# Designed miniproteins, single chains, continued (5), part 94

Each design is a single chain, and the fold is of that chain. pLDDT is the mean over its residues in the fold that is shown.

## One batch from the design tools (miniprotein)

Design m19270
Fold by ESMFold2-Fast:
Structure m19270 (fold): chain A 119 residues (1-119)
Amino acid sequence: LTVPSPEELMKLSLPEQVKVLVGLARDLSRALAQEEYDPSLPPDPTLVLVTKQLERALKEAGFPEELIKRVTEAFQRAARSADPAVREAALLIGSFTIFLLRMGMEKEAVEILEAVVAE
């Protein structure tokens, strides 16, 4: 997992940023599929907050319960990852997706979230 810096992303147009984050989301999905999930590990507190905010935003936007469940589960797994790159990728993807949802960019948000749950 190679996580782009916010500075690198800010140099790109919004459609290019979405494309980069879809790629990162697919890489995150593959990384999570290869990791053993241990629910006894303490979760990253920032990712716990972002996951709750994302779940709320998805519910408010009227997304299907099954998609919300799969996305929430993926972020809960990422919050307990021992790999800091996995946690950093999830934080960036989650925060950016919340931003897109608040801006009414539901189509772009869906593209990223479907990539997160691809595996």
Scores: mean pLDDT 86

Design m19271
Fold by ESMFold2-Fast:
Structure m19271 (fold): chain A 88 residues (1-88)
Amino acid sequence: SPKEKAIEYLKKAVEAFKQDNYVEFLKYAREALELYPSEDIRLLVGAILAYKEGDKETAKKLFERILKESKDPVLQKIAEEMLKEIDS
C-alpha cells in the first residue's frame, strides 16, 4: 500500500539521519510525505527536523505525541528509539 511504502521510506530516512546524512534524510522524508501525507508521518519528520536544529524540547514533545496518538507500531518504535537517542 502507499502507506507501507511511505513507512519504508521513513525507515530509510531515519537510518540516513543516524548516519549524519541529512541530505539523504530529506530526500526519503519527502518521498514518504508525497506517497502518504499523514499526521503521524508529518509529526515524525517534524520531530527529526526540530532535533537537527537543536530544539530538543520540541523534538521530545513531537515524538511523545507519536507514542500517544499514532496506532502504527513501526512509527511508535522509531519515536521510542529517537527519544532514547535525544537523552543520550
Scores: mean pLDDT 87

Design m19272
Fold by ESMFold2-Fast:
Structure m19272 (fold): chain A 99 residues (1-99)
Amino acid sequence: LTEEQIKEIALAIVEIAAGVNKIYLLRQGVDPAAIDRALDLIYEAGETVVNKGDLEKAKELIDEAYRVLLEAGAPEDVAQETKDFILKALEEAYKLVKE
């Protein structure tokens, strides 16, 4: 695999995690507009990890996504589960591009 192909696979991991959590949040009755705002931050975090190697900045973007969900009235446990899932996906993407 080329370095470019590895980055595409790493980004796909984040995109799949985002898609799974979009379905989960919609099923939990979270506002679709808030989900879309949180997803924009999650995609930015994925790009930040994969293309810039900045895991700490990516984590800050995920903290912002978590706040967006809470402010929209998402239950704290639902928002926390989403945050934890996405952080794990970002850490795996980071490991893949670092190797």
Scores: mean pLDDT 88

Design m19273
Fold by ESMFold2-Fast:
Structure m19273 (fold): chain A 92 residues (1-92)
Amino acid sequence: MQKELEELKERARALAAEIEADAARYEALLRYDAGEELSPEERAFVEEVLAEVEELLKKGAALKLSEKLGKKIDPEELTREKLEEIAEELRK
């Protein structure tokens, strides 16, 4: 678990650095967050970044939830509905 979490942290830091280095991607993300209309190029960049962030969040959540529940959780199985089931389990 510790090694896997450290690897995910490194990947998240690398992604953040890439976003900061690319002003166009950073601006597109800010405009997306503000609910502004995006150009097709900006939207493609935002979708790529959001997909990478979602993958990192799913992997991080799966690792922490696996540790908490003592059960192996596949990141690909982490749908919104599955997360709600796990939240109910953790409330017990």
Scores: mean pLDDT 68

Design m19274
Fold by ESMFold2-Fast:
Structure m19274 (fold): chain A 94 residues (1-94)
Amino acid sequence: MTGGDLTEKDIEEKIKEIEKEIEKIKKEILEKLKDEKVKKEFEELIKEKKYAAAEELAKKEGEEVYKLVLELQILESLKRMYESIKKLIEKNKK
């Protein structure tokens, strides 16, 4: 078993995996929110990538929602990192 070799394909698969996890966490947050007004406000904040405001809203709703928003922020940061690595690899090959 080979460990540590990251190809462009491996990075694309990692980005896809992270995107699936982001969508899963977004769904879990919306399912945990019971107030329709709060749910709509939260969905708009996520759509606009206003994660700091989403975090403040989540703190008011409870610890479980707050933890999910923190995980969402971490995954978004990780995705941006892999997207940057992919761009560097693409430039180096062309």
Scores: mean pLDDT 77

Design m19275
Fold by ESMFold2-Fast:
Structure m19275 (fold): chain A 65 residues (1-65)
Amino acid sequence: MEELRKKIREQTIKDVADSLIRIGDAIDEGIKSGNKEYLDKKLKQVNEENVAKIRKLDAEIESLL
């Protein structure tokens, strides 16, 4: 149980960090290109992916209870 909890925590931190990097990249690219539509589209994509990851993580945690 403890090792599994640590693995889930590590994976969650990784997933959150990756999401923040993608948001940062989208903002940087959007600013450099001046394309607000591109920025809005990328931010929406990242947000939808983050929601899906959170739901998946919630299901994994629930399975351990």
Scores: mean pLDDT 76

Design m19276
Fold by ESMFold2-Fast:
Structure m19276 (fold): chain A 63 residues (1-63)
Amino acid sequence: TREEVDRIIEDLEKKLKETKSPSEKAALYTAAQLRVIGLALETGDWELADEAIKRIREIAKKN
């Protein structure tokens, strides 16, 4: 759901504030994207997944 996507992104942003290592940041982005894909596989909502992945990519570009 949209609420689950928002929780994934909020968790990602929180963990990024606590993380300084580039490799750990890369792992956090990867985990968030895989979680979104997993949600889409369960719900069939690929449009929501595409939007969520765009949001994650924008966060990655800024960090």
Scores: mean pLDDT 81

Design m19277
Fold by ESMFold2-Fast:
Structure m19277 (fold): chain A 79 residues (1-79)
Amino acid sequence: SKVEEVNKKIAAGEFIDPKDWPESVKLAMESAIAIILGSVERARELLKRLIENPEEIDRVIAEMDKAAEELLKRLQELS
């Protein structure tokens, strides 16, 4: 399958011309990037909160763990 071949090459770090990617792979990559960027922004807000309120470290860690679990669930839904 072309999708399987493209995924294998991406995992190996090999450059693949985006115009040669199947549409399903392009959409999956765009969705994964959007999910990851949302997760990064969430992590940024939690870190800012921790810097401003160091006493909340246990609560911030718990929220980070929950955010990581939610990110994994969203990425698994793309599979």
Scores: mean pLDDT 70

Design m19278
Fold by ESMFold2-Fast:
Order: structure tokens, then sequence, then C-alpha cells
Structure m19278 (fold): chain A 80 residues (1-80)
């Protein structure tokens, strides 16, 4: 299941890069929220394939949650 965790890490990195570009281009907040929702759906698809009671599954879920929290913080910083 390390393969799925790596896939989750790659999707997170791609989402981070897209969000960073949207912030740089001063995209509407609604579009940034849409991006976060899109990536949450993609990450949930991958998480559903993992045993979330396993150590690897727990780490993957934690990583996805951290990405969401950091993405929201970046939007809030941009709006400040």
Amino acid sequence: QEKLKKEIEEEIKKGEEKLKEMIKNNSPVEEMIKLIEEYEEKLQELLDKLDLSSPIGKEAAKLAQKWRDEAINKINEHLS
C-alpha cells in the first residue's frame, strides 16, 4: 500500500502547485475552493482503497488532512 501513499503524495503536490499558481494569478476565491474540493475528492478515492486502520492508511489520511488545512491557510493569508 506504499504505492497508494506515494500516489496521494503526488496528488497533494500537484494540488499545492495549482493552488500556488491560482494565488499568484489572483484567481477568485470560489475557484480556489473548487480546486480544493476537486483534490479532496481525488484524495478520498485513493484513501478508500487503503486500510485506514493500518499505519500506512493512518499516515495517508493524516497527510491529506494536513494538505487541506494548509491550503485553507494559504487562501486566508492571500485574503489578508
Scores: mean pLDDT 81

Design m19279
Fold by ESMFold2-Fast:
Structure m19279 (fold): chain A 56 residues (1-56)
Amino acid sequence: MEAEEEFRRIYERQKAALEKTNLSDEYKKYLNKVLEDQRKAFEEGLRRIREAEAAA
C-alpha cells in the first residue's frame, strides 16, 4: 500500500526533525509520546485494512 509507505516516510521525517529541535528534553519526550500514539492509531487502521483484504 502506497499510503502505508508514505505514512512511515512522513512519520520518520517528523521524528528526525524533532530530534534536531532546540526544545527541552521533557518537551521532546512529550512530543515523542504524541507521535507514538499517532503511529499506533495509524498502524491499527492499516492492520484493519490488511485484515479486510486478507479476509475478502
Scores: mean pLDDT 74

Design m19280
Fold by ESMFold2-Fast:
Structure m19280 (fold): chain A 68 residues (1-68)
Amino acid sequence: MAEMISEASKALVDMVQRLRKEKASIAQAEAEFKKLIEAFKKKGVPDSVLSAVEATAQVYLAELRRRA
């Protein structure tokens, strides 16, 4: 479980850094995070981990919105 949380956190950080470098729109960021969550659902990631990933994605989306 801890390794799955670590993998999810790294994937989110890498995605946020990539989106910032690309100057992606909020809509693009939302689409990318949705794809990431769906990929984890396909892997059978537990709901508790998915909830943590979704919460972190929303925090980063709020940060992008404030900077836009």
Scores: mean pLDDT 73

Design m19281
Fold by ESMFold2-Fast:
Structure m19281 (fold): chain A 95 residues (1-95)
Amino acid sequence: GEEARKLAEEIEEKIKKALEAIDKGDYEEAKKLLLEAARLGLELGEVAGDITRGIAIALILVGAIIEIDLGRYEEAKRLLEEAAEQARELARKAE
């Protein structure tokens, strides 16, 4: 539905901004954006009727935050790409 699509778009926008922040060395801003995206992932799961997939998206985003704290930026970026794909797929299935 429209609400699920909007949530996925907001998640993708926050991930995009977090990737830009990582590239600039602004890791605190990146982590803040990813925490906001994780909350939206939980909301997307509820709206889409698949709370388990919403939780999975949130956990991938939290994993990316942990990788940033460990200085593993390439792994963090990989997790962010996965989270964006999972959010798109979940919103698509909610149609």
Scores: mean pLDDT 90

Design m19282
Fold by ESMFold2-Fast:
Structure m19282 (fold): chain A 82 residues (1-82)
Amino acid sequence: MLEELKKLLEESKKKREETKKKVEEGNLDESLKYSQEGSKYSSRSVELGLKMGTEEGLKLGRESIDQSTEGQKLALELQRKL
């Protein structure tokens, strides 16, 4: 379960980077798509962290949420510029 949480965090980071790339390309639709996919990974991470009931599991869930939140922020900043 801890290894699955670490993989979910890496997927959240990957989706944030994909969102950032699409934002740099000015592609709002794709940036929103990758941002939403990142949110799904962070939601799974939080669910698994809560099921583990450990401080490390909760920390990894929070870090995944932080990654998806940054992705959402980047997409919203692009929308405001358009």
Scores: mean pLDDT 82

Design m19283
Fold by ESMFold2-Fast:
Structure m19283 (fold): chain A 70 residues (1-70)
Amino acid sequence: MEFQKKLFDAVVKALEDAGVKLSDEVRKKIQTLFDQGDLESAIRTALDSVPPELRRKAIQALGNQLGDVL
């Protein structure tokens, strides 16, 4: 439970650092996928929510934040 929360918080922080604002609906979906242990679908859903112009920055921020958690 705590590890999945840290992963969720890290992903949200990375996207916010990249300038991405997530809707509550998308946030809940990502959290549910992390809680289920579906890391691939959670990260894919997060990246699919990033505008094309912010994707490079979001991927870099995700790598930095996930490196601190993993």
Scores: mean pLDDT 77

Design m19284
Fold by ESMFold2-Fast:
Structure m19284 (fold): chain A 55 residues (1-55)
Amino acid sequence: MVNQLKNEAVNLINNSTCIPEDVKQMLINYINNQDDFNEEKLEQLKNFLNGACSD
């Protein structure tokens, strides 16, 4: 369900050490405002976080 995917996304953001706290809050707010958050959006977020943390 959408709420489960949103919770996974929020947990991924909170566990990231390479993203500033203000950016984390912005991403969390963005995700919570999504009415149709799906697995594709979750995968995009994972790729974004991997990119940010690898460099």
Scores: mean pLDDT 75

Design m19285
Fold by ESMFold2-Fast:
Structure m19285 (fold): chain A 90 residues (1-90)
Amino acid sequence: GQQYFPSGFSLQPGTRVEKVYSEKSKTEVVVSLSDGQISANVSGDSVPGPEEREKMVDEIAEKLGLSEEQRQRLRESVEGSLEAWRESMK
């Protein structure tokens, strides 16, 4: 079912979703920002290198207007997603 939120009151003031794709590694990063919380999901054909990851984080941070703290959380979320992906490849 769809959840109803009263006018002028929201548990989440809006969810922003941004995507960045790297042709070099054929990797996509999908990031959601909701109520100051950041989550990232990484998928693709190969694990992107550190420089590619930083470039993708930079692009998403610029698009979402992230603070330095939020940018650090984004890096951690990306690394967590990559670790889960590496575990699934074992």
Scores: mean pLDDT 71

Design m19286
Fold by ESMFold2-Fast:
Structure m19286 (fold): chain A 87 residues (1-87)
Amino acid sequence: SLLDKERDALNDWATEHLEEILKEFAKKVLKKELNDEELEEFLKEFFNKHGTDEVRKELLKTIAEKEKESNPLVARGAERMIELLES
């Protein structure tokens, strides 16, 4: 099980930084910055091709890598969520 503290830290962080993390995910995959229209199209295509769990997993991986040093609780929460999705 996830610790409530780690889960809550992830949820609070993700709510505040959702747009930022989506842009970082797209940049990581495509190796370029996207505008809002390109980001929406990329996410729709990725969602349709890979499904909800794969999208969630890739976003969580992006959060874990980005926040590993700055917000260890957020990074750990993301890692635990990935483990649950892979179970």
Scores: mean pLDDT 73

Design m19287
Fold by ESMFold2-Fast:
Structure m19287 (fold): chain A 59 residues (1-59)
Amino acid sequence: SIMDKITDKYKRGTLTKDELKDYKKQIKDMTKNDDSRQSVIFYVSGLLLLIGFELDLEL
């Protein structure tokens, strides 16, 4: 899954801020036309994970 790719890159120290921005856009675009509970959960979980990585990379 896309989240597994992001997590793997983060653990390896290869995840960049630019990649994080691209992944955030991909997650938002995937859920824009789907109001299902599952899509909302995926979107929120994905964004929270990416925000955590972004904050870590800024420090």
Scores: mean pLDDT 70

Design m19288
Fold by ESMFold2-Fast:
Structure m19288 (fold): chain A 77 residues (1-77)
Amino acid sequence: ASTDPAAYDTDGDGTLNKAEFRRFLREGLGLPLTDEEIDALFAKLDVNGDGTISLAEAAVLARYLREHDPADLNLAP
């Protein structure tokens, strides 16, 4: 699977909705994150509240997660 978030932008609008973001994290990055952890990450990145994340924001997150263990995100207390 591609680690490029653009590969999961199925509608080609330059953003990822929650479903595309979930697929990117689980299938693209291979992360064993729960739906709740993905929802928490999405909420943190969706600063505009529009229900989407830019490809640039997804790429920054992917770089961070590639360099850090998912446990370092402190998503599960």
Scores: mean pLDDT 70

Design m19289
Fold by ESMFold2-Fast:
Structure m19289 (fold): chain A 74 residues (1-74)
Amino acid sequence: SLLEREEEIRELAKEAPEELKREIAREVIPRLAVALGERENASPEMLREIERAEREGESLTLEEAVELMLERLK
């Protein structure tokens, strides 16, 4: 389930450097926001990243975002 994968991500993240976690977040969050249609709470910088991802056709479902995070943290 998505919840079980989230727990796996949390365990892997405990061993990961903070900078790696920030890099993953910067890659995942804009693409996930495209799929969710979330823009109203985004900073101007985040909006630019969301618009870039949308132009590039890069959207991630919640499940795809979780899988990408797992791949990056392994």
Scores: mean pLDDT 74

Design m19290
Fold by ESMFold2-Fast:
Structure m19290 (fold): chain A 103 residues (1-103)
Amino acid sequence: MAPPTPAQRVEALGRALALMMEGKVDEAIEFARKAGMPQLADFLREAAEAGIDPRTLARVVANGLEQAGLPEIARKVREAAEKNDPQGILEAMREASRALAAR
């Protein structure tokens, strides 16, 4: 399979984070592998084994979005993380994916 585009990677990352926040760790890891992102799958497994809070991972992702020139979307991701809102994370990351696809 061809490697995923930046937009596809961001969409997949958002879905994986939403699953992690819902406590569906195994589903998040399997989704990342099926999306052609084995390094993300390994990272999510290691983060879960280390007991890292998915909200902390969401904040790290928000910082990356801000550095990528998407500060409004980064703010939405941080707000969803603070509210423990996996659907808010998914929606914000879909918006980021669309913005990156337009570049």
Scores: mean pLDDT 82

Design m19291
Fold by ESMFold2-Fast:
Structure m19291 (fold): chain A 96 residues (1-96)
Amino acid sequence: MEKREELLRAVLELLDRAEEAAIKGDFRKATLLGVAAALLLVAGSVEGVLSPELANETALRILELVEKAIEAAKKGDFEKARELIEEAKRVAEEAL
């Protein structure tokens, strides 16, 4: 697997786990998984997989979407939480 494809897979796996944690009510775990996904993108820019500017913009957007997904899950809106995580995955796919 190319470095870009491996990085994308890792980010998407972390976002899937964040969704599961948020829906189960483990909001701390969901937040930590979202942060881990963002940090992987920043690490990818250090390795030259994507530009630092794109990595920072993508990481911040993913963090915003994960935070909104957690807030939706807290309100019992699991459909909206899943939708927001799917948007975060799309953002990662467009960047990588």
Scores: mean pLDDT 85

Design m19292
Fold by ESMFold2-Fast:
Order: C-alpha cells, then sequence, then structure tokens
Structure m19292 (fold): chain A 76 residues (1-76)
C-alpha cells in the first residue's frame, strides 16, 4: 500500500472503530480531538474527574489502536 492509501485506510478504520466505541469513550474522544478541548475542560463539561477523562481517553485510544492494528495485519 502507498502512504496515501494507508492513511485513507487508517482513517476509515478509525472512523469505524470510533462508531463502535462505548458512548463514554466516544464522547471524550470527540471533545478532545474534534473540539480540541483540554482534559480539564472535558472533565468540567461532563461533570467527571480529570482522572476519569484520562482513563476514558486512554481506553478509547487503545480500542481504536487495537482495531487499526488488527485490520492492518489482516489487510497485509
Amino acid sequence: LSRDELDDLTLEIEEEAFSKLPERQKKVLELRYVKGLSLREIAEILGISVGTVRRLLKEGQELINKEVTKKLKEAT
């Protein structure tokens, strides 16, 4: 795969993985990467601790990374 094809495939897999995330992880990732909010701002908006935001963000990222890695290995 070319770099451009790999980037497009990664984006598609990330979007699919994101759509399959639990609601909490999905919301935190949206606020962080779509709206560009800090962990503190997300915590204030959602009424949770910064530690919880960090945990949900990490869990969501791990789920996306695992799905991307799995799909890339299956495609190769």
Scores: mean pLDDT 73

Design m19293
Fold by ESMFold2-Fast:
Structure m19293 (fold): chain A 87 residues (1-87)
Amino acid sequence: VLSAEEQAARARRQLRGLLAQARQWADLFTKENASPESVRAWRDSLAAAGAALLARMRELDVPDLDELEAQWRATLAELEALEASLA
């Protein structure tokens, strides 16, 4: 069984993975002139995954949660801006 610190470290790693994935897909969608519907569907899936992960980190009392939440919100805002620019 993982300790609370180990669970928090794993959650941080997972969130960093989602942030990296979001940046890669945003770049790909921009270069390929993707449809707004494709961007929206992917953003909704990513948002659900990130929200669940952040909720888990809040339960684990992660000390840098505010910074991670800010990074996540900024990433979602970039995806929303991309969706709007493609519409």
Scores: mean pLDDT 78

Design m19294
Fold by ESMFold2-Fast:
Structure m19294 (fold): chain A 120 residues (1-120)
Amino acid sequence: AKEAIELVEEILRELEEAVKELIAAIKAGEDVSPYLAKFKELVEEAIKKLEEMKKKSSPTVATILDEIIDLLKTLADKLIDAAKLAASTTDEAERERIVASAEKGFNLVRKRIEELAKDM
């Protein structure tokens, strides 16, 4: 369980940094394409590492890791869609609302994953 918890904590740190960079790029009106590509690669790598950890884990830990994988997939889809929408809008107030919603969504999923990791 300790190795699975440490892996989840590492993944959350890397994703938090990537999300922060993506949000900063959106707020600055920069091209989000390189930040989206980096975020997608980090999520794919995270899922691959979690799938490998499942193979070495007890059935109970593997079930928790499956829930974390599903949460990461759902989060990635929502954040990618939100980032594209925010980057395409010319309304600053709309962009700020999309960004705030995306940040809140990430924080809620991060907290849920942290709670799941404690059950391992």
Scores: mean pLDDT 85

Design m19295
Fold by ESMFold2-Fast:
Structure m19295 (fold): chain A 73 residues (1-73)
Amino acid sequence: MKKELEELEKKLVEEAEELKKNLDSIPFEDWENLLKSLEGAIEQAKKLKLEKAVKALEELIKELKEHVKKKLE
C-alpha cells in the first residue's frame, strides 16, 4: 500500500499542475462539476494523509475559482 500511496500522490500533484496550465481550455459548463470533484479529491487525500497532493489540489481550486470569477465578470 505505501508505494501505491506515493504513486497516487505524485499522480495527483502532476494532474493538478496540468489542469492549472490548461484552465483556459476548460468549458464553463464543466467548471462547477470540476470544482466539486476537486473538493472530493482533497477530502480523500486528507484522509490518506497525502500532504503534497492536498496542497496541489487546494492551489488548483484557488486558481480555478479566480479563473471562473474573471470569466463571470
Scores: mean pLDDT 77

Design m19296
Fold by ESMFold2-Fast:
Structure m19296 (fold): chain A 80 residues (1-80)
Amino acid sequence: LEAELEAAIAAGDDERVRALVERLAERALAEGADERLARAGLATADLYIRVRRMRAEGVPEEEIRAELEKEQAELRAELA
């Protein structure tokens, strides 16, 4: 599953990346993982896909870093 996720990321298949992260979250929840952690994992995957698209569109690294910091701060607040 993790190897499949790495392959999907390398191929730029955002739809498959999202689907594989959903499967990982479902499996984790079935094994008794915290729902908040599963949700944070999905949000992190969505953020990663967005960052990759911004880089592909030529957005400056400083702007991408600022967006990452903002989203990570919001996720941290939700988990607190």
Scores: mean pLDDT 74

Design m19297
Fold by ESMFold2-Fast:
Structure m19297 (fold): chain A 64 residues (1-64)
Amino acid sequence: MPHLDQALKYLELGEQYYKQGNYDEAIKYFQLAAEHAKQETETPNLGKGIADRAQKNIDQIKKD
């Protein structure tokens, strides 16, 4: 599976858990999204954007 597709899937799962108030699972999936996005070499600009979005969501959860 392409790293971009996997990163997007984990980003969506993280967002789902965040909306449910399950912050521990949300952080876990956002971390997975960021890791797969960082491994995206075919479209590095899109991978960087996904990784940045995932990290921003992690930081927001940890600060709230």
Scores: mean pLDDT 78

Design m19298
Fold by ESMFold2-Fast:
Structure m19298 (fold): chain A 67 residues (1-67)
Amino acid sequence: NAEKEAEKYKEKALEALDAGDSVRAAIWFGKAYHYYKEAGKEEESQRYLEAARHALNGDLDAAREAV
């Protein structure tokens, strides 16, 4: 189930944000984006893609706001 995989990676990404780990957050948000897209959740997937981009730039506040 792609949506359940997306939720799993979303939780991992939020844990990484709480830990201040921008690289790990970006990786997990990227996986959440992939699985939400596979699940046909286009609007949701775009939020996680945006969060991944912010995390890659080290902007954890913007990443959290995107989700």
Scores: mean pLDDT 87

Design m19299
Fold by ESMFold2-Fast:
Structure m19299 (fold): chain A 88 residues (1-88)
Amino acid sequence: HMKEKIIEFIKKELERLGIKSLDEITPEQVRYILKRLLGLPESITDEELMAIVRGESVPEGVKEAELMILFDIKSPEEIREAVKEALK
């Protein structure tokens, strides 16, 4: 389902970046993966990114319902768990 699609996306990004374990992933790489997953510009701030992930803000062109369907994620912690699963 949606969670499996997210895990596959993250897995491909981790493979492209050469990351093999959770200990190797930097906060910058997590933010980069999130921006790519959300289709957001590189210029977006970390605070704005986290607000979007929590559903507190919706960028132009993306509706809150579409974000929920796209990620099936409601918190940054769920994204971290998806990264852990992708690395297994």
Scores: mean pLDDT 60

Design m19300
Fold by ESMFold2-Fast:
Structure m19300 (fold): chain A 95 residues (1-95)
Amino acid sequence: SMEEYKERQKKLLEELLKELLEKGIITEEEAKKLSLEDFEKIIQLIAAEGAAKVADPERAKQYEEIRKKLEEQLTEEQLELAEKIKKELLEIEKK
């Protein structure tokens, strides 16, 4: 169900946020200012950017639209945080 999917995603986001805090990628102060909804948007932004780079041109355009809409919904501070998280997630995935 959609509710089971949302609950699973919420738990994954909470686990990821905790890992980023434990590794010092995000500070406690940054985490206090960041809602789980905004964190989800940050992760979706990073995912859309990655997907756009490897997709065919038509799908890449769709991911680019998603990225642009998410950027409009995030503050400059949150976009800077997204860049920090993106670099560290790429480093983790390369192991």
Scores: mean pLDDT 79

Design m19301
Fold by ESMFold2-Fast:
Structure m19301 (fold): chain A 90 residues (1-90)
Amino acid sequence: STRLELLERAEAELEPTLEATLAELERRGDARLAEAARHMAALLREQLRLQRQLLETTDPERRAAIQAEIDELIARARAWAAAYNAELEA
């Protein structure tokens, strides 16, 4: 499944990408962007966890509940990114 392949790649790449990003931001002294990177990584970890559960779940009611959690998490991530960008522009 293309979705499973993309999920497995995202899961494999998340922690190394975060570690490399944080190391770079730490070298640059950008503490605020480092905090933002950690926050977005936490949201992405939860999204990947829920997407894996969705792929492994066959019960329609449970699938609907997991999809609702994914949708809420995406909405929260978008709201946080919008608020962060507004603060950067201020």
Scores: mean pLDDT 83

Design m19302
Fold by ESMFold2-Fast:
Structure m19302 (fold): chain A 93 residues (1-93)
Amino acid sequence: MEEARRLVEEARKAVEEAKNQPPQPLTSDDVAKAVATILELIGLEIEHSDNPELVELVRELRKLAMEAVDLGNKQAIDKIAEAVARLRELVER
């Protein structure tokens, strides 16, 4: 649980940094990555719906991913995708 929370904190910091920069136009690859990340988070929420703590963390990451897309910041999207990949490893153990 602590590792998953740390990943969410890292994602929050990336979004906060993105807010301090002017909006950047996203590439098609950036949009595809964001969509894939959000879909993966939805999958995790459904698969682990019996674990309320994990569902809450996944929902938080999903909100951050959506916010990163709205900000148009590739760095924030990349950090959130990385956090999602690590969260998946934790839940597959």
Scores: mean pLDDT 81

Design m19303
Fold by ESMFold2-Fast:
Structure m19303 (fold): chain A 65 residues (1-65)
Amino acid sequence: SAGEEYAKKAAEAKTGKEAMRYGVLAAQASGPEEGARLSEEAAKEAKTEQQRNAGLAGAGMAAGW
């Protein structure tokens, strides 16, 4: 799905800002609950602390923080 593709891009992003942007796009494509789940999965698979934190921020935006 488009949401899964965006979540994958968030996990592979080279900067925290880019990871957050793709996390938000994943949420928008998949709906709030699924988008939050995909962003959390991306955060768990992230290679750096910055990418992990950006993924968690994306999950928060999807959940309506």
Scores: mean pLDDT 66

Design m19304
Fold by ESMFold2-Fast:
Parts: C-alpha cells; structure tokens; sequence
Structure m19304 (fold): chain A 85 residues (1-85)
C-alpha cells in the first residue's frame, strides 16, 4: 500500500542516514537505481557535516527533491504525517 511504501522509504532513509545499511542494500530494498540512492546518501552526509544551519537546510531541500523524484518514478504518493492518522 502507499502508506506501507512511505513507511518503508522513511525507515530505510533513516537507516541509510545512520549508516545501518549501504546505498546498494537501500537500492535493492526499495527497487530504485543505486545512483539515486548514492546521491541521497551524499546529501545526508553533507547536511550532517554542514557548518551552518542554512547549508544544512539547503541539503535537506535537495534530499526532499531526490525523494520526490523517486516517488514520482515509482508512482507512489508522498504522504504527510497527518495522512498516517
């Protein structure tokens, strides 16, 4: 379901951000190209290493764009927190 897919993506992104899974494992789990996952992983690392809040937020916006592109390609709707209630 769309909710389960959004949950799996969110959990997988969090695990990727924590270094608990590799970009290759993330790509396989979600069925997306590894190149796109590598781009997301680099932006997450850059956001965490950013010396200013403004730079971190810029990387956050790029992560959001990359995630939106993946969801669009898979035909999955991105759900907001209120959609899970």
Amino acid sequence: STREENYRLGEALDRLARGEISPAEFAEELGIPQSKVSAIAREIAAARAAPTREESEAHGQRIAQLVSDIYREKGIKLLKAEDFG
Scores: mean pLDDT 72

